# Designed miniproteins, single chains, continued (5): the designs that were tried, part 94

Each design is a single chain, and the fold is of that chain. pLDDT is the mean over its residues in the fold that is shown.

## One batch from the design tools (miniprotein)

Design m19261
Fold by ESMFold2-Fast:
Structure m19261 (fold): chain A 58 residues (1-58)
Amino acid sequence: SKVFEIAKKIMEETGLDIHTAIKVALLIVKKGRNISARELAKEVGISVSTARKVLEAI
């Protein structure tokens, strides 16, 4: 699935655990790739730096 493919890439690039990576992937699929790093960080409970790295990796 697209969610799992995105989650796997997030795990490889950031070292986030599978549950957090899936939550991030679901939010990106729902909101689109134009979601801000700040919004992603707030919704998932990760740092803005990690959220920026996620958005650059996908």
Scores: mean pLDDT 84

Design m19262
Fold by ESMFold2-Fast:
Structure m19262 (fold): chain A 99 residues (1-99)
Amino acid sequence: SKGRELIREVEEARREAVRTLREAAELSFVDKEAAAERALEAGRRLGEVTGFTGVIESKARETAERVLKGSPEEAAKALEELRRFMEEVADIAIDIRRS
């Protein structure tokens, strides 16, 4: 079913985004620019798969700014907030596709 394949694509993109944000959190202690770019990349990919590009891109950009300008603690907090936001958006996209 095309619907089931679209759901699998969202689930895969969610797992990839979570992994990318985990890597970004690790990078934030040594390379804030690389961490910020990983956050933007995760948002861009999930946005394309879910169709929520604008809202995810906005949140990812906000997170990237917080990573670049903040302390390591603020960077970790911002990346965790982005992860929760992206998981929530992915769940909404999956629910819409199951409807």
Scores: mean pLDDT 85

Design m19263
Fold by ESMFold2-Fast:
Structure m19263 (fold): chain A 74 residues (1-74)
Amino acid sequence: MSGLVQAVGDAVKEVSGVELDDEQAAAVAGAIVDTGTAEGAGRAVKEVSGVELSPEQAQAVLDAARQAIRDGRA
């Protein structure tokens, strides 16, 4: 899960400029694992940071999380 949390935090910063702390990034990663959707990722970012991601930004965060899972959390 550590590599997934880092990938999610990095992706949110890249697409939106929002720097999540480790606890916020872990909450977003958990929402992605639970929902598997861009909508779930976007909602979690809004809940922890107050920032609303566009559908394209939320999709990029989901794609980064999926890539981290495929890479064995590299």
Scores: mean pLDDT 82

Design m19264
Fold by ESMFold2-Fast:
Structure m19264 (fold): chain A 79 residues (1-79)
Amino acid sequence: NYRSWVSATVSAKEGETLTGTFTAPKDVSDIRGHWVSSDGTVVATSDVIPYVKKGETVTFTFTAPVTGDYKFVFSYTEE
């Protein structure tokens, strides 16, 4: 089943490095991280990770191109 998870909103200054972190709740496949600006624009997308085991952690690092508010979103498939 297709799933997505969304972080809390984080404020960043231009040039600040943000790290999105996901810990797999189950064995999951086709994981992709996204960084989304406050207007809903996807500003960064990771490569697809084909498989992550339950309890494993993946990270996606992003440098903010402009000062603003951002969310980390990851999509994955489970079961």
Scores: mean pLDDT 80

Design m19265
Fold by ESMFold2-Fast:
Structure m19265 (fold): chain A 95 residues (1-95)
Amino acid sequence: SAEEKAEEVKKKLLEAAKKGKKEFLLALREALDQLSEETAQRVLRILAATLTKDLELALSFARDELEKELAKAFIEGDVEKIAELLAEYVRRDLE
């Protein structure tokens, strides 16, 4: 089910975060592979917008509330929130 895949993605991201930044990025890549090309491109756009650590600039790239939450989570380095939001993207993409 969509919920089972979303929970699996969340669990993998949280487990990878415990191992280090490289492992987290590899798990993030695997999570993006679970999304449609369109949804993955949306997530990557927000991630790219956060590279300057400028929240106002990053939020200007966001098109909806979920993208705004994702931008904030990436800037704050909130791994738990990133995992939750990526799981939500997987859930919505599979509906």
Scores: mean pLDDT 84

Design m19266
Fold by ESMFold2-Fast:
Structure m19266 (fold): chain A 76 residues (1-76)
Amino acid sequence: SRAEIEAQFDALLPELIAAFMAEENAPEAARPALEAVFEKHRPALIAAVLAGDAEAFRATAEALVAEMKKVVASYK
């Protein structure tokens, strides 16, 4: 269900942000901006999962990662 998918994203978000920050050597100051970028893309990711739309999911995930990398670059 949508509620189950939303709960999974809620649980995953802290781990995803922590892993991304570790991989990119992001400063802690970047965390709120990275969380905001994820939340901006969360509705589109959930919609793609619910629709079973692999292309929409891939496109949204690629846009999310690109935007997160730009955020980290702005702090380096």
Scores: mean pLDDT 83

Design m19267
Fold by ESMFold2-Fast:
Structure m19267 (fold): chain A 80 residues (1-80)
Amino acid sequence: SLEERYRALVARYEALVRRYSTLSEAAQAELLPLFVEVRDLLQRVEAAFAAGAPESEIQRLLAELEAKLAELEARLAALQ
């Protein structure tokens, strides 16, 4: 379901937040804009679910969220 997909993406985000808290101040500053984008997308997905938005709109937002999470994961991996 879309809800299960969203929960999986939330879990990925939470794991990234935990990793972010262990980084140097310089690395945190570099990644902060991407975390802000991901947080904004999470809020938009939650708002879409609450409003009963069309499935196609929720699917599009979830795809955008997944892409931004993958970008964050790649940037974090490059710092190790």
Scores: mean pLDDT 87

Design m19268
Fold by ESMFold2-Fast:
Structure m19268 (fold): chain A 82 residues (1-82)
Amino acid sequence: MEELLKEFEEVIKKAEELIKKAEETPDPEEKLKLLEEVAQLLQDFIEAHSEEIDKLPKEVQEEIHKRINAIQERIKEILSKL
């Protein structure tokens, strides 16, 4: 559990850094590449840890999914501006 939550925080931190770079970059091609990296990072985390996440309290599972959904919504917003 502690390792899972630590890895999740690192994933979210990296995703936020990549999104910031995407927002700052004026190049549409670089924006798209960075946003694709964020999407892949989130997908890889869920695929790797689906069994462990399913064993967490429902409240913690909902919090994880809510945070991931928030990042995905930000990706959609940036893509809509391309």
Scores: mean pLDDT 82

Design m19269
Fold by ESMFold2-Fast:
Structure m19269 (fold): chain A 73 residues (1-73)
Amino acid sequence: IEEALEHLKKAGEATKNEEAAELIAEAMVYASQEKYDKAIELLEEALKAEKNEEAREHIKKAIEAIKEAKKEK
């Protein structure tokens, strides 16, 4: 989960889109609470709003890391 949160932090720093930034921040809260399905849903929505490739790459990495964390619970 720490790997996912690190990618979300980098995505938030790279994004210039306020909608995507809010969705990323909310997803970080849900991921920290182990509500992985909700976190993934919010990140997929952020990915649809985001146009910056660097931010998109970090969001995709975070989604993969959260999916892995979910399988270990």
Scores: mean pLDDT 79

Design m19270
Fold by ESMFold2-Fast:
Structure m19270 (fold): chain A 105 residues (1-105)
Amino acid sequence: AEKEVEEIVEKLRERGIEVGEGGVKLLLEALELVKKYNLSIEELEEKLREALKNKDEEKVKEYLKLLTAKLIVEAARLLAEGEPLSKLEELEERAREVKELLDKA
């Protein structure tokens, strides 16, 4: 995880995006969490919907934390690789979908 965070941070720096110590720590924690769980954003959204329907507060917190970590890592990778703005807009749409799920709970 540390080496991958260093690679992302260096690529971001090359693109003029400075990442402070707090940002590095956040990205490291997010990437370690993403690596521990092999679930897609879609699968995590489905699990969050089920946990909300079942009123399982512990699972809601777990899946929300995993979704947030996954979105952070994917956004950082897209920015680091210089991917088109349209791919960031796709992640923004997924974040909006998660917000709508929480608003319905």
Scores: mean pLDDT 76

Design m19271
Fold by ESMFold2-Fast:
Structure m19271 (fold): chain A 89 residues (1-89)
Amino acid sequence: SEIEEAIEKILSGDESKLPEAAEILSKNPEEFIHRLSLLLTDEDEDVRKATMDLIKRINKANPELAKKILEEVEKLDPKVAEEVKKYLE
């Protein structure tokens, strides 16, 4: 999917891929933010851990995007949002 492609590009750490990831996100920013927020609140610990690692990389490349994701997570579960913020330290 386009969202999965954008996630992979961000995870690559390759700055040359960020403009294309940004284009994909610009087409579906709400879906991308929503998708990641759900993964961060998932009951499966492995899913949450993998998503936290992804958010840590997103925060390094695009802190504004990470902030939007955290705002969505806070609406779903404020305790999970606190855990993610601490993990990003």
Scores: mean pLDDT 73

Design m19272
Fold by ESMFold2-Fast:
Structure m19272 (fold): chain A 80 residues (1-80)
Amino acid sequence: KLRELVLKATEMTVEALEKKGKTDTAKAVRSFTESVLEKYPDNQVQAENVLIAMILIARDAGEEEVAKALEKALEEVRAS
């Protein structure tokens, strides 16, 4: 449940970054998120931290619609 939501958010963020030519950032986001999910499966606090980091990265990249979708995902995690 939590893992699937975070992985979907990660794919959305990575795809948006790759479209902007930020390939190294996209690779770092995927690697970081997968590492956190592997070490802390079903940990809500770690999932929230990963989503917050992705929101900041998406906004820095100018991907405001992606950042909004990530904020909605964060609300969904917090409501669980």
Scores: mean pLDDT 82

Design m19273
Fold by ESMFold2-Fast:
Order: structure tokens, then sequence, then C-alpha cells
Structure m19273 (fold): chain A 92 residues (1-92)
């Protein structure tokens, strides 16, 4: 399953409208679901895109990385990246 450019634009608007700390629960829940094997593919890709945008990647870079991961089923890559982002958000 792929994310569209429009879906990434909607996530980017959310990231720019709300403090980064507001996304900590979503990241924690997604990491827990990944570790337990209960996260659906679409939700996983949306939260991965959210995390990359929080790191300051461009929409183009996010679209490319998300669609690459969707093609390769790189759940471990997503897990590692989300854990890195969550750690940075909590440490400040």
Amino acid sequence: MKLSEKEIEEIEKRVNSVPKEAFIPVLEDTIKGLKNGTTDEKSLLRVYALGLLLEGLSKKEVLEKVNEVAATKGREEILEKLEEILKKLKEK
C-alpha cells in the first residue's frame, strides 16, 4: 500500500499546526504495535511519514522513503526510525 502526495501534505499540515510533543502518544502506540505485530500497514506508513516530517525531511524525501519502505516491507527500518525520533522528542 502506498501513501499519496495529498496524504503526506495533510500530515505535514498537522505537524506544522501542533507542538511536536503532541505526537509522542501516536509514536509510542505505533512502536508498541510494531513490536507486538498488531499495526496495520496503512497506519504504519502514515506514522512513519509523520515521524520523518517531525525530523524536518521535505515532502519529496518523505514520499520517496515511505514508498520505498512500502515496497520492501521494511518494518524493522520503520521501528528503528520511530524509536530514534521518539527518543529525541523526549530528551530535549
Scores: mean pLDDT 78

Design m19274
Fold by ESMFold2-Fast:
Structure m19274 (fold): chain A 65 residues (1-65)
Amino acid sequence: SEERKKLAKEIGDKLRAIGIGFEEGLRVRKGELSLEEAKERVREETADLSEEAQELALETLEKAS
């Protein structure tokens, strides 16, 4: 089913976005980079994902930082 494939991709993209945001957020918390540097990295790493997934990544980054 095309609907199931779309849903699987959306879920996968959101999980990837959360993972990216969390990883970069932990780097901010450890003092390895600034929040602004982490935001730029997250934008670059999620540029191929949906707007919703990109927003989720940035929100996750801020919560993890």
Scores: mean pLDDT 87

Design m19275
Fold by ESMFold2-Fast:
Structure m19275 (fold): chain A 81 residues (1-81)
Amino acid sequence: MSKYFELAKNVEKAVDAALAGDTETAVRYAEKSLKIIDELKKEGVKINEEFIELVRRLYDAAKAGNVEEAKKLAEQILSGR
């Protein structure tokens, strides 16, 4: 299975969890997404830096339990798809 598809699937799960107010699940899938991003970058794949920053901010907000900020960041990621 493509790492790109795995990234998309994990980002989707993080976004869905954040929109549902489930910060614990959002942390898990955002962390997994960041790991896949790191692997792709090491393979020379260029990923949009603004997208990476949004996923990182989503992880930070969710880890802090900031449901409102996590939802806003999830909406921004979703609108950029």
Scores: mean pLDDT 85

Design m19276
Fold by ESMFold2-Fast:
Structure m19276 (fold): chain A 85 residues (1-85)
Amino acid sequence: STPSLQILSIEVVEETETEAIVRVTLRAPSREMAEAFLPYAAEAAAKYAGEKLGREVVDVEIVSVEFEQDGDAVVATATLRVKLA
């Protein structure tokens, strides 16, 4: 594991009867590393949301991703659609 590759925050933005909108922010040493890690961060964020809401995660979709330069690192903020049972 690289110490600079980490999930900074997971936020449940909205919950409906069928889904949750979740925002996950991660920090990585490069955009390429952030992009490679995004699927794992999305699965972790969906699991966190399901556990927090007491609901089963059926599917997770990355709706959008924003990248921001932070010194020599990159911060990626992904908006996820998490389908819930």
Scores: mean pLDDT 84

Design m19277
Fold by ESMFold2-Fast:
Structure m19277 (fold): chain A 80 residues (1-80)
Amino acid sequence: GRERLDRALDEAEEALAEYREAAAAPESDREAVLRAIGATLRAIGAVLEAGLLLKREPEAATPAQVARLRALERELGAEF
């Protein structure tokens, strides 16, 4: 369903934003390092879920949802 895909995309976008905020902190900030690691794992997991949902039911996805996933894939490829 579109609602599950939207949740995965929202989670990925939120996690990527959290990663970028945490990654901007000094490496001596252990709390920020742990947040960056956790956010990275959440972003990857959410993008993988969105990709699997799109692969399973491509016709159920809107063009806007597909564009969001492709943007997230490009951003993750640039960061990791």
Scores: mean pLDDT 81

Design m19278
Fold by ESMFold2-Fast:
Structure m19278 (fold): chain A 72 residues (1-72)
Amino acid sequence: ATYKTTIVITGDGAKEAYERAKAEAAAAPDNVKIEVKYDEAEKKTTVTITVETDEEADPSLANKTLTIDLTK
């Protein structure tokens, strides 16, 4: 199964979050794809995380959250 999560960050911290998310994307595991976009006019950062798992849904992934620390 493939899981996709979108995180949207807006405001004055969005540019810093974008730079941080780019660094996290570079360190992502092979089964995780992180796409980061920054809209300068809107001061908006969009992070799209795609996680690839086995063909069938894994029950162990129930209630699992993929967290990226964008304030580090």
Scores: mean pLDDT 68

Design m19279
Fold by ESMFold2-Fast:
Structure m19279 (fold): chain A 89 residues (1-89)
Amino acid sequence: SMEDEERKKEKEAIKNLAKLVERFQAEGRKLTPLQQKIVELAKMTDEEREEFLKSLSPLEKLRLKTAIYASYGDAEKVKELQKEIEKLK
């Protein structure tokens, strides 16, 4: 389904972003709180990640996704997610 494809894309984005953040850490750069959270999310099992995401409100989930895609540089996805956030307000 389209939802399954979106979930796979999100997992891939988190993994790729975590690799970039780990490179910054290896170079001695201080990580932001958001970058630290992304690294932790990437190290979680599918079960742990699912439990964590289930603990978040719909608004919190959208904000987290927006932050992840913004850090990844996906401006198009960020705009789409911001529109979804506006619908919940």
Scores: mean pLDDT 72

Design m19280
Fold by ESMFold2-Fast:
Structure m19280 (fold): chain A 75 residues (1-75)
Amino acid sequence: MDDAALRAAALATPAYWIDNAAAAGIPLETLRARLEEERAALREALANTTDPELRALLEEALAVLDAALARIDAL
């Protein structure tokens, strides 16, 4: 089983970037570029992963990141 702390960290990253970027006045384009960079890395990891447990974690993280990017695009 994946470490709960590792799972929490992976899922929290997109939310952390969005919340802190808004507070700091970071441009949305900069934030989006960082999240898309991470999304590409997660997709590559998912394509190369055969472990069902890790695959599930990566899919969950990717879904959170996709939702975060959709939220930015709606702003």
Scores: mean pLDDT 69

Design m19281
Fold by ESMFold2-Fast:
Structure m19281 (fold): chain A 100 residues (1-100)
Amino acid sequence: AADEAVEAMRKIAEAGDVNGAKYAAQTIRGAALEAGVEESVKLADEGIKHAERGDPKKYAEAIGNAARAMQEKADSGDPKAREATELMAQGARYAAEQAL
């Protein structure tokens, strides 16, 4: 689920949809902030900057790392991180469908 969301976001960035890529990264940032995963918030902010610079590879790396950090927190038994990871996957798919 998280891997599919990251792949969708990467494709948005590769297509040159800067606004769509930024919106997807902002969705991850919001989920990470709600779950209290500070590392994922910082990585999502890096993703936003890379989207603005038109760098799909660095964008995908930052967003993938943000999703991984949230997933690791969820796997450790944090219920907020689990809910945030599920919400992120749903929101990212919705953002990808609306942006493309």
Scores: mean pLDDT 76

Design m19282
Fold by ESMFold2-Fast:
Structure m19282 (fold): chain A 79 residues (1-79)
Amino acid sequence: SEETYKKLMELLEKAKQAVEDGNIEEARKLLHEAYVLLSKLTGEQKEEAQKKIDEVRKLLNEKLYPKLTGLHKAAFEHQ
């Protein structure tokens, strides 16, 4: 479904921007909506969308839990 795929990709771009802006609540809502749309996709479109979701989730996790990512290791090394 082209319409579903288009909407999902737009949601993911907005989610990425929200993560960069530090708006964690908005990013989570957009990712949730993208995940709902992902369940309606099949084949190559689903695979492509999943990869983009994984990218945005990684960015969100870095913003939400900076102490548990690269910063976590750096903080321990500089004790």
Scores: mean pLDDT 75

Design m19283
Fold by ESMFold2-Fast:
Structure m19283 (fold): chain A 81 residues (1-81)
Amino acid sequence: SSLLDGELALGTGMKDTAFHHLKMGLEYALLGQDDKALEHFRQAIREGVPLSHLEQVADRLEREGRTALAEQVRRMIEEAR
């Protein structure tokens, strides 16, 4: 049925706007555009991105030496709990 197909698509879905904003945020972060990155991360949270994905982004930013931005992302995760 269409409902079962919809739930399956959510597990592998390509058209999740939350994941699009998460990806855009990471791309802006890698370009050093921190304000735009944070705006996209806020939108991803608003659209329901799993917080585990933001945690992975924070870990990646910390590995890249971007500790201040990683701390801001972790603060956003805490505020969204």
Scores: mean pLDDT 76

Design m19284
Fold by ESMFold2-Fast:
Structure m19284 (fold): chain A 91 residues (1-91)
Amino acid sequence: PELSPRVLELLEQIALALQPLLEQEQAEIDANNGETLPPNAQILLQLQAELARVVAGEDPLAAAERAIELAKQLSPEAARHMEELLELLRE
């Protein structure tokens, strides 16, 4: 089953909210020659994995709850969109 259009819209909004942070972390990774991931890059990787689980329908409610907790550490805007995503998945 495909995700609803509203779920896809929220995922896009989450991606847009995280884009500046992804660009900043990529610059830090490039500066370090990939030898050490900054703490925010590790959180972003975990967040990406949880969002991938939501898209795949793999325990999407639990994955969304974990994604919200990670997003709160990075972007209040992304966390807000993820909370809306969780509410839609409950319906």
Scores: mean pLDDT 75

Design m19285
Fold by ESMFold2-Fast:
Order: structure tokens, then C-alpha cells, then sequence
Structure m19285 (fold): chain A 70 residues (1-70)
């Protein structure tokens, strides 16, 4: 049961990461990227988990932007 839940979380992370990469390549805002990542992850996990995954990905983008700006 836990292994299946971990597999679903992995699929959600993969889907959210793909949505994030496509959004970044398209020049979308952090808000739009977050929205698309939540939507993609929500296909596999509950809304709370999907929001957590999307938030972590958007924070990662902010960290990358800060490094590029330095």
C-alpha cells in the first residue's frame, strides 16, 4: 500500500516537473507555472500533496533565478 502511494507521488512529481519545464520554456509567470504544476500533480495525488509538490518546484525556480541574478 505505501509503495503504491510512493509510486503515485513519483508520478505526480514527474508530471508537475514536466509542467514546470514547459511553463519556464514558454516564459510563464510563477503563478501560472504553480497552477499548471498543481493541475498536473492532482491527476495522481490529493490536492494538499499536489500543492506541496508545486510549491517546492516554484521555490526551486526562485532559488535558480536568484543565483542567475547574482
Amino acid sequence: AEQQELDDIAKANEAATKAMREGVAAGLSDEEIYRRAVEAASKYVDPETAESIARALVLGLRDAEAVRAA
Scores: mean pLDDT 77

Design m19286
Fold by ESMFold2-Fast:
Structure m19286 (fold): chain A 78 residues (1-78)
Amino acid sequence: SAELEEKLRKLQGELIRLGKELYERAQAAGDEELKQRAIELLERSGKKIQELLKKGKYEEAIKVLEETIKELERLGAE
């Protein structure tokens, strides 16, 4: 579905933007724990998303993207 592909693209872009913003804030603050948590979250979620996309499970990949974005937002609020 073109609509699912568009949603995936938008969520992937949002994930990259939020991850970069959080990493840059943690780096500026010298918060090594927050930086490491952000890296680990992005690596784990990235692998899972890639596996789901390889299997054509686009709706499940969207769910993982949405959940990861919420987790990044929670980390940024701490």
Scores: mean pLDDT 85

Design m19287
Fold by ESMFold2-Fast:
Structure m19287 (fold): chain A 86 residues (1-86)
Amino acid sequence: EKKKEVEELLKKIEENLDDAEVVRELVRKIIELLDLDELIELVRNSPIDVAAALIAEWGIRDPENERVIQLARELQKEHPNPQRSP
């Protein structure tokens, strides 16, 4: 049941990636359903936009979590933004 609920929320996130507020609300619902180990597994198996949103929201709740900080650094290396808008 939880797995199906998470899958449905993930589909909604992918359909609404252009709406940051909607993505944030959906991500918050996913985080309420998952523990840290389940979140890390989900992030590793998610598209970068979804993975980044999941890490950002968990970081608000647990900003000192070294596992989440390390995972965020790994994603940043894999998907760097070399060109920043002035």
Scores: mean pLDDT 75

Design m19288
Fold by ESMFold2-Fast:
Structure m19288 (fold): chain A 69 residues (1-69)
Amino acid sequence: EAKYILTEDGKKFGVSNAAGELVDITPELAKNAAKGFELAAQIAEERGDDPETIERYKKLAELFKKYAE
């Protein structure tokens, strides 16, 4: 699984480091992650994956887009 961690409120966002500590995400990483999750959602839709999985990817993409700006 990706090391990216987001709170449900989107107020805290970061990447887990080797020590398990949450590190703040940079806008550049957030932008790239948003594109990745958008693609993941599209692929999941094409495969006919669970709606919950698709929705999760879409929400992650939206949160990452928020932090990219």
Scores: mean pLDDT 67

Design m19289
Fold by ESMFold2-Fast:
Structure m19289 (fold): chain A 63 residues (1-63)
Amino acid sequence: KAELRDAIKKLEQKEEEMQQAKKAGDEEKMIKILEEMTKEENPEIRYRAEVELKLLEKERKEK
């Protein structure tokens, strides 16, 4: 289905941006990317972004 293909493409693009931000140590950019993902219509994308945000918050608190 077209919706599934579009969702996968968006996920791949956001994952690449997230990976680059993570390697650069840019927490602000990582948070921004994840917040954008939480606003997607696809519930799986939103769920994944929420989980990643919680993990990022944990890492930040541990420092």
Scores: mean pLDDT 74

Design m19290
Fold by ESMFold2-Fast:
Structure m19290 (fold): chain A 81 residues (1-81)
Amino acid sequence: HTRSAQRHIDSARRHIDNGDGDGAASHLYNAGRDIYQTIDDGDYDGAIRLSGRLGDVVDYGIDAGFGDQVQRAMDRFLQDR
């Protein structure tokens, strides 16, 4: 799950760089879910590092003008279905 979360974070960054805010939002949502699974698996150090990296990419996306897409993805993750 740690590896999956990292791949989603890296993909979100690439989507932001390519001007795809919706693609970035999808990957950020999946990264959040994978971080929760990393916590459930007992890898707290991995979850802390991934949460920091997720936050950095969220801030980067907001600064790039994708704040609405990024905020919706994070709100959806936090509210849970």
Scores: mean pLDDT 80

Design m19291
Fold by ESMFold2-Fast:
Structure m19291 (fold): chain A 88 residues (1-88)
Amino acid sequence: MTELTDELLEEMEKELEETLKKELEILREKKDEESIEKVKLSYEIHLEYLKALRDKDEEKLELVKEAQKALIAGKYEEAKKLLEEARK
């Protein structure tokens, strides 16, 4: 398994930010506010997942995984709450 270095994590974070900006531009053009919120939340969850993996923080990793499951299930408020818990 490839170990996440700080340099690799920073590169992945920048790639995620670029992907997010591209997706948001398309969705803003369509005025799809629901999809904009979903994409932003997905980005934030993925970013915290990468940070938890780098830091080997098993408790945060579990919270981020639960947030991702909630997002996939369409439970955005639950996903946001789990993400905020992971950030503390």
Scores: mean pLDDT 78

Design m19292
Fold by ESMFold2-Fast:
Structure m19292 (fold): chain A 94 residues (1-94)
Amino acid sequence: QDEIIQELLFLLRAAKSLVELAKQETDPSVRDSLRQSALDALDEAKRLAEQIPDEQVRQRVLQLLDQAKQAIQNEDYDTALQYLDQAIQLLEDY
């Protein structure tokens, strides 16, 4: 399912960029907007990840996305970036 994996990678890389921008942003309202956009991208990524045919890969990706989402909500951007990088690597190696 190359199309699903490629779309997931696109969304995860987009979420990663938004998290990196939120980490650097000094305006609280702009930071909140970037954070919400990252969370929205991860919610869309979770919907696509449910279509991954391999159960083990699907469960692990969903777990990593939930962990990244919680880290973003806690404003722990470094931890969020680590989980996103793990999800990206898992999908690239799949």
Scores: mean pLDDT 89

Design m19293
Fold by ESMFold2-Fast:
Structure m19293 (fold): chain A 86 residues (1-86)
Amino acid sequence: NQARQNAIHNGDIALRHAEQGGVDEGVRYIRRAIRLARQGRLRDAIRYARRGRGILQQQYQRTGDPSVHQAISYTQQAISQLEKSI
């Protein structure tokens, strides 16, 4: 499924930006979401990705870190692609 592959690709990019932003909790949730998506557990992947996005949004409000903003953007794209895969 192309949408699932696109979701994983966007998730991997989001993960790298979250790591650069130092958002350890966000990194854990996004990493879990990518793993679940690879396993075909798409609804679980969406739940974890949404939680990760929330953590990143909270961190961005505190710091204004551009890396965190990029992580949010790519996480949102990953969620949209996962939703198309259901």
Scores: mean pLDDT 91

Design m19294
Fold by ESMFold2-Fast:
Structure m19294 (fold): chain A 119 residues (1-119)
Amino acid sequence: VDAAVKVLREAGLSVTADIVSSLGDQGNYEEAYRLAVDSLTGLGNAIAQRAQDLIDNGGNLDDVQRQAQTLVNLSMLLLRLADAAREAGYEEIAEEARSAAKKITDDAKRIQQQIQEKQ
């Protein structure tokens, strides 16, 4: 689970990373990977919603652009997590992480398109 802990710390989810590390120390590897995937997916969805709210309310487009970049970075972290889960033998969790990465990438592209339309 060390790869999952590192991914969560890079995402700024330090408390979740500590919980995932503790689950790994207890041998609860499946639960550790599920929590990591769910936490990154939830963070991505929250950022996408905040970016959309800023667009809808005429907010700062530079803030929206930074959020879109954060979504791209999170999708890459989810792909790293998918690889780690697959190597650990959790193919279903790896597939969930890949699906989440695709959705977050699609959200980032949609947000970037809306920024272009607003100039």
Scores: mean pLDDT 87

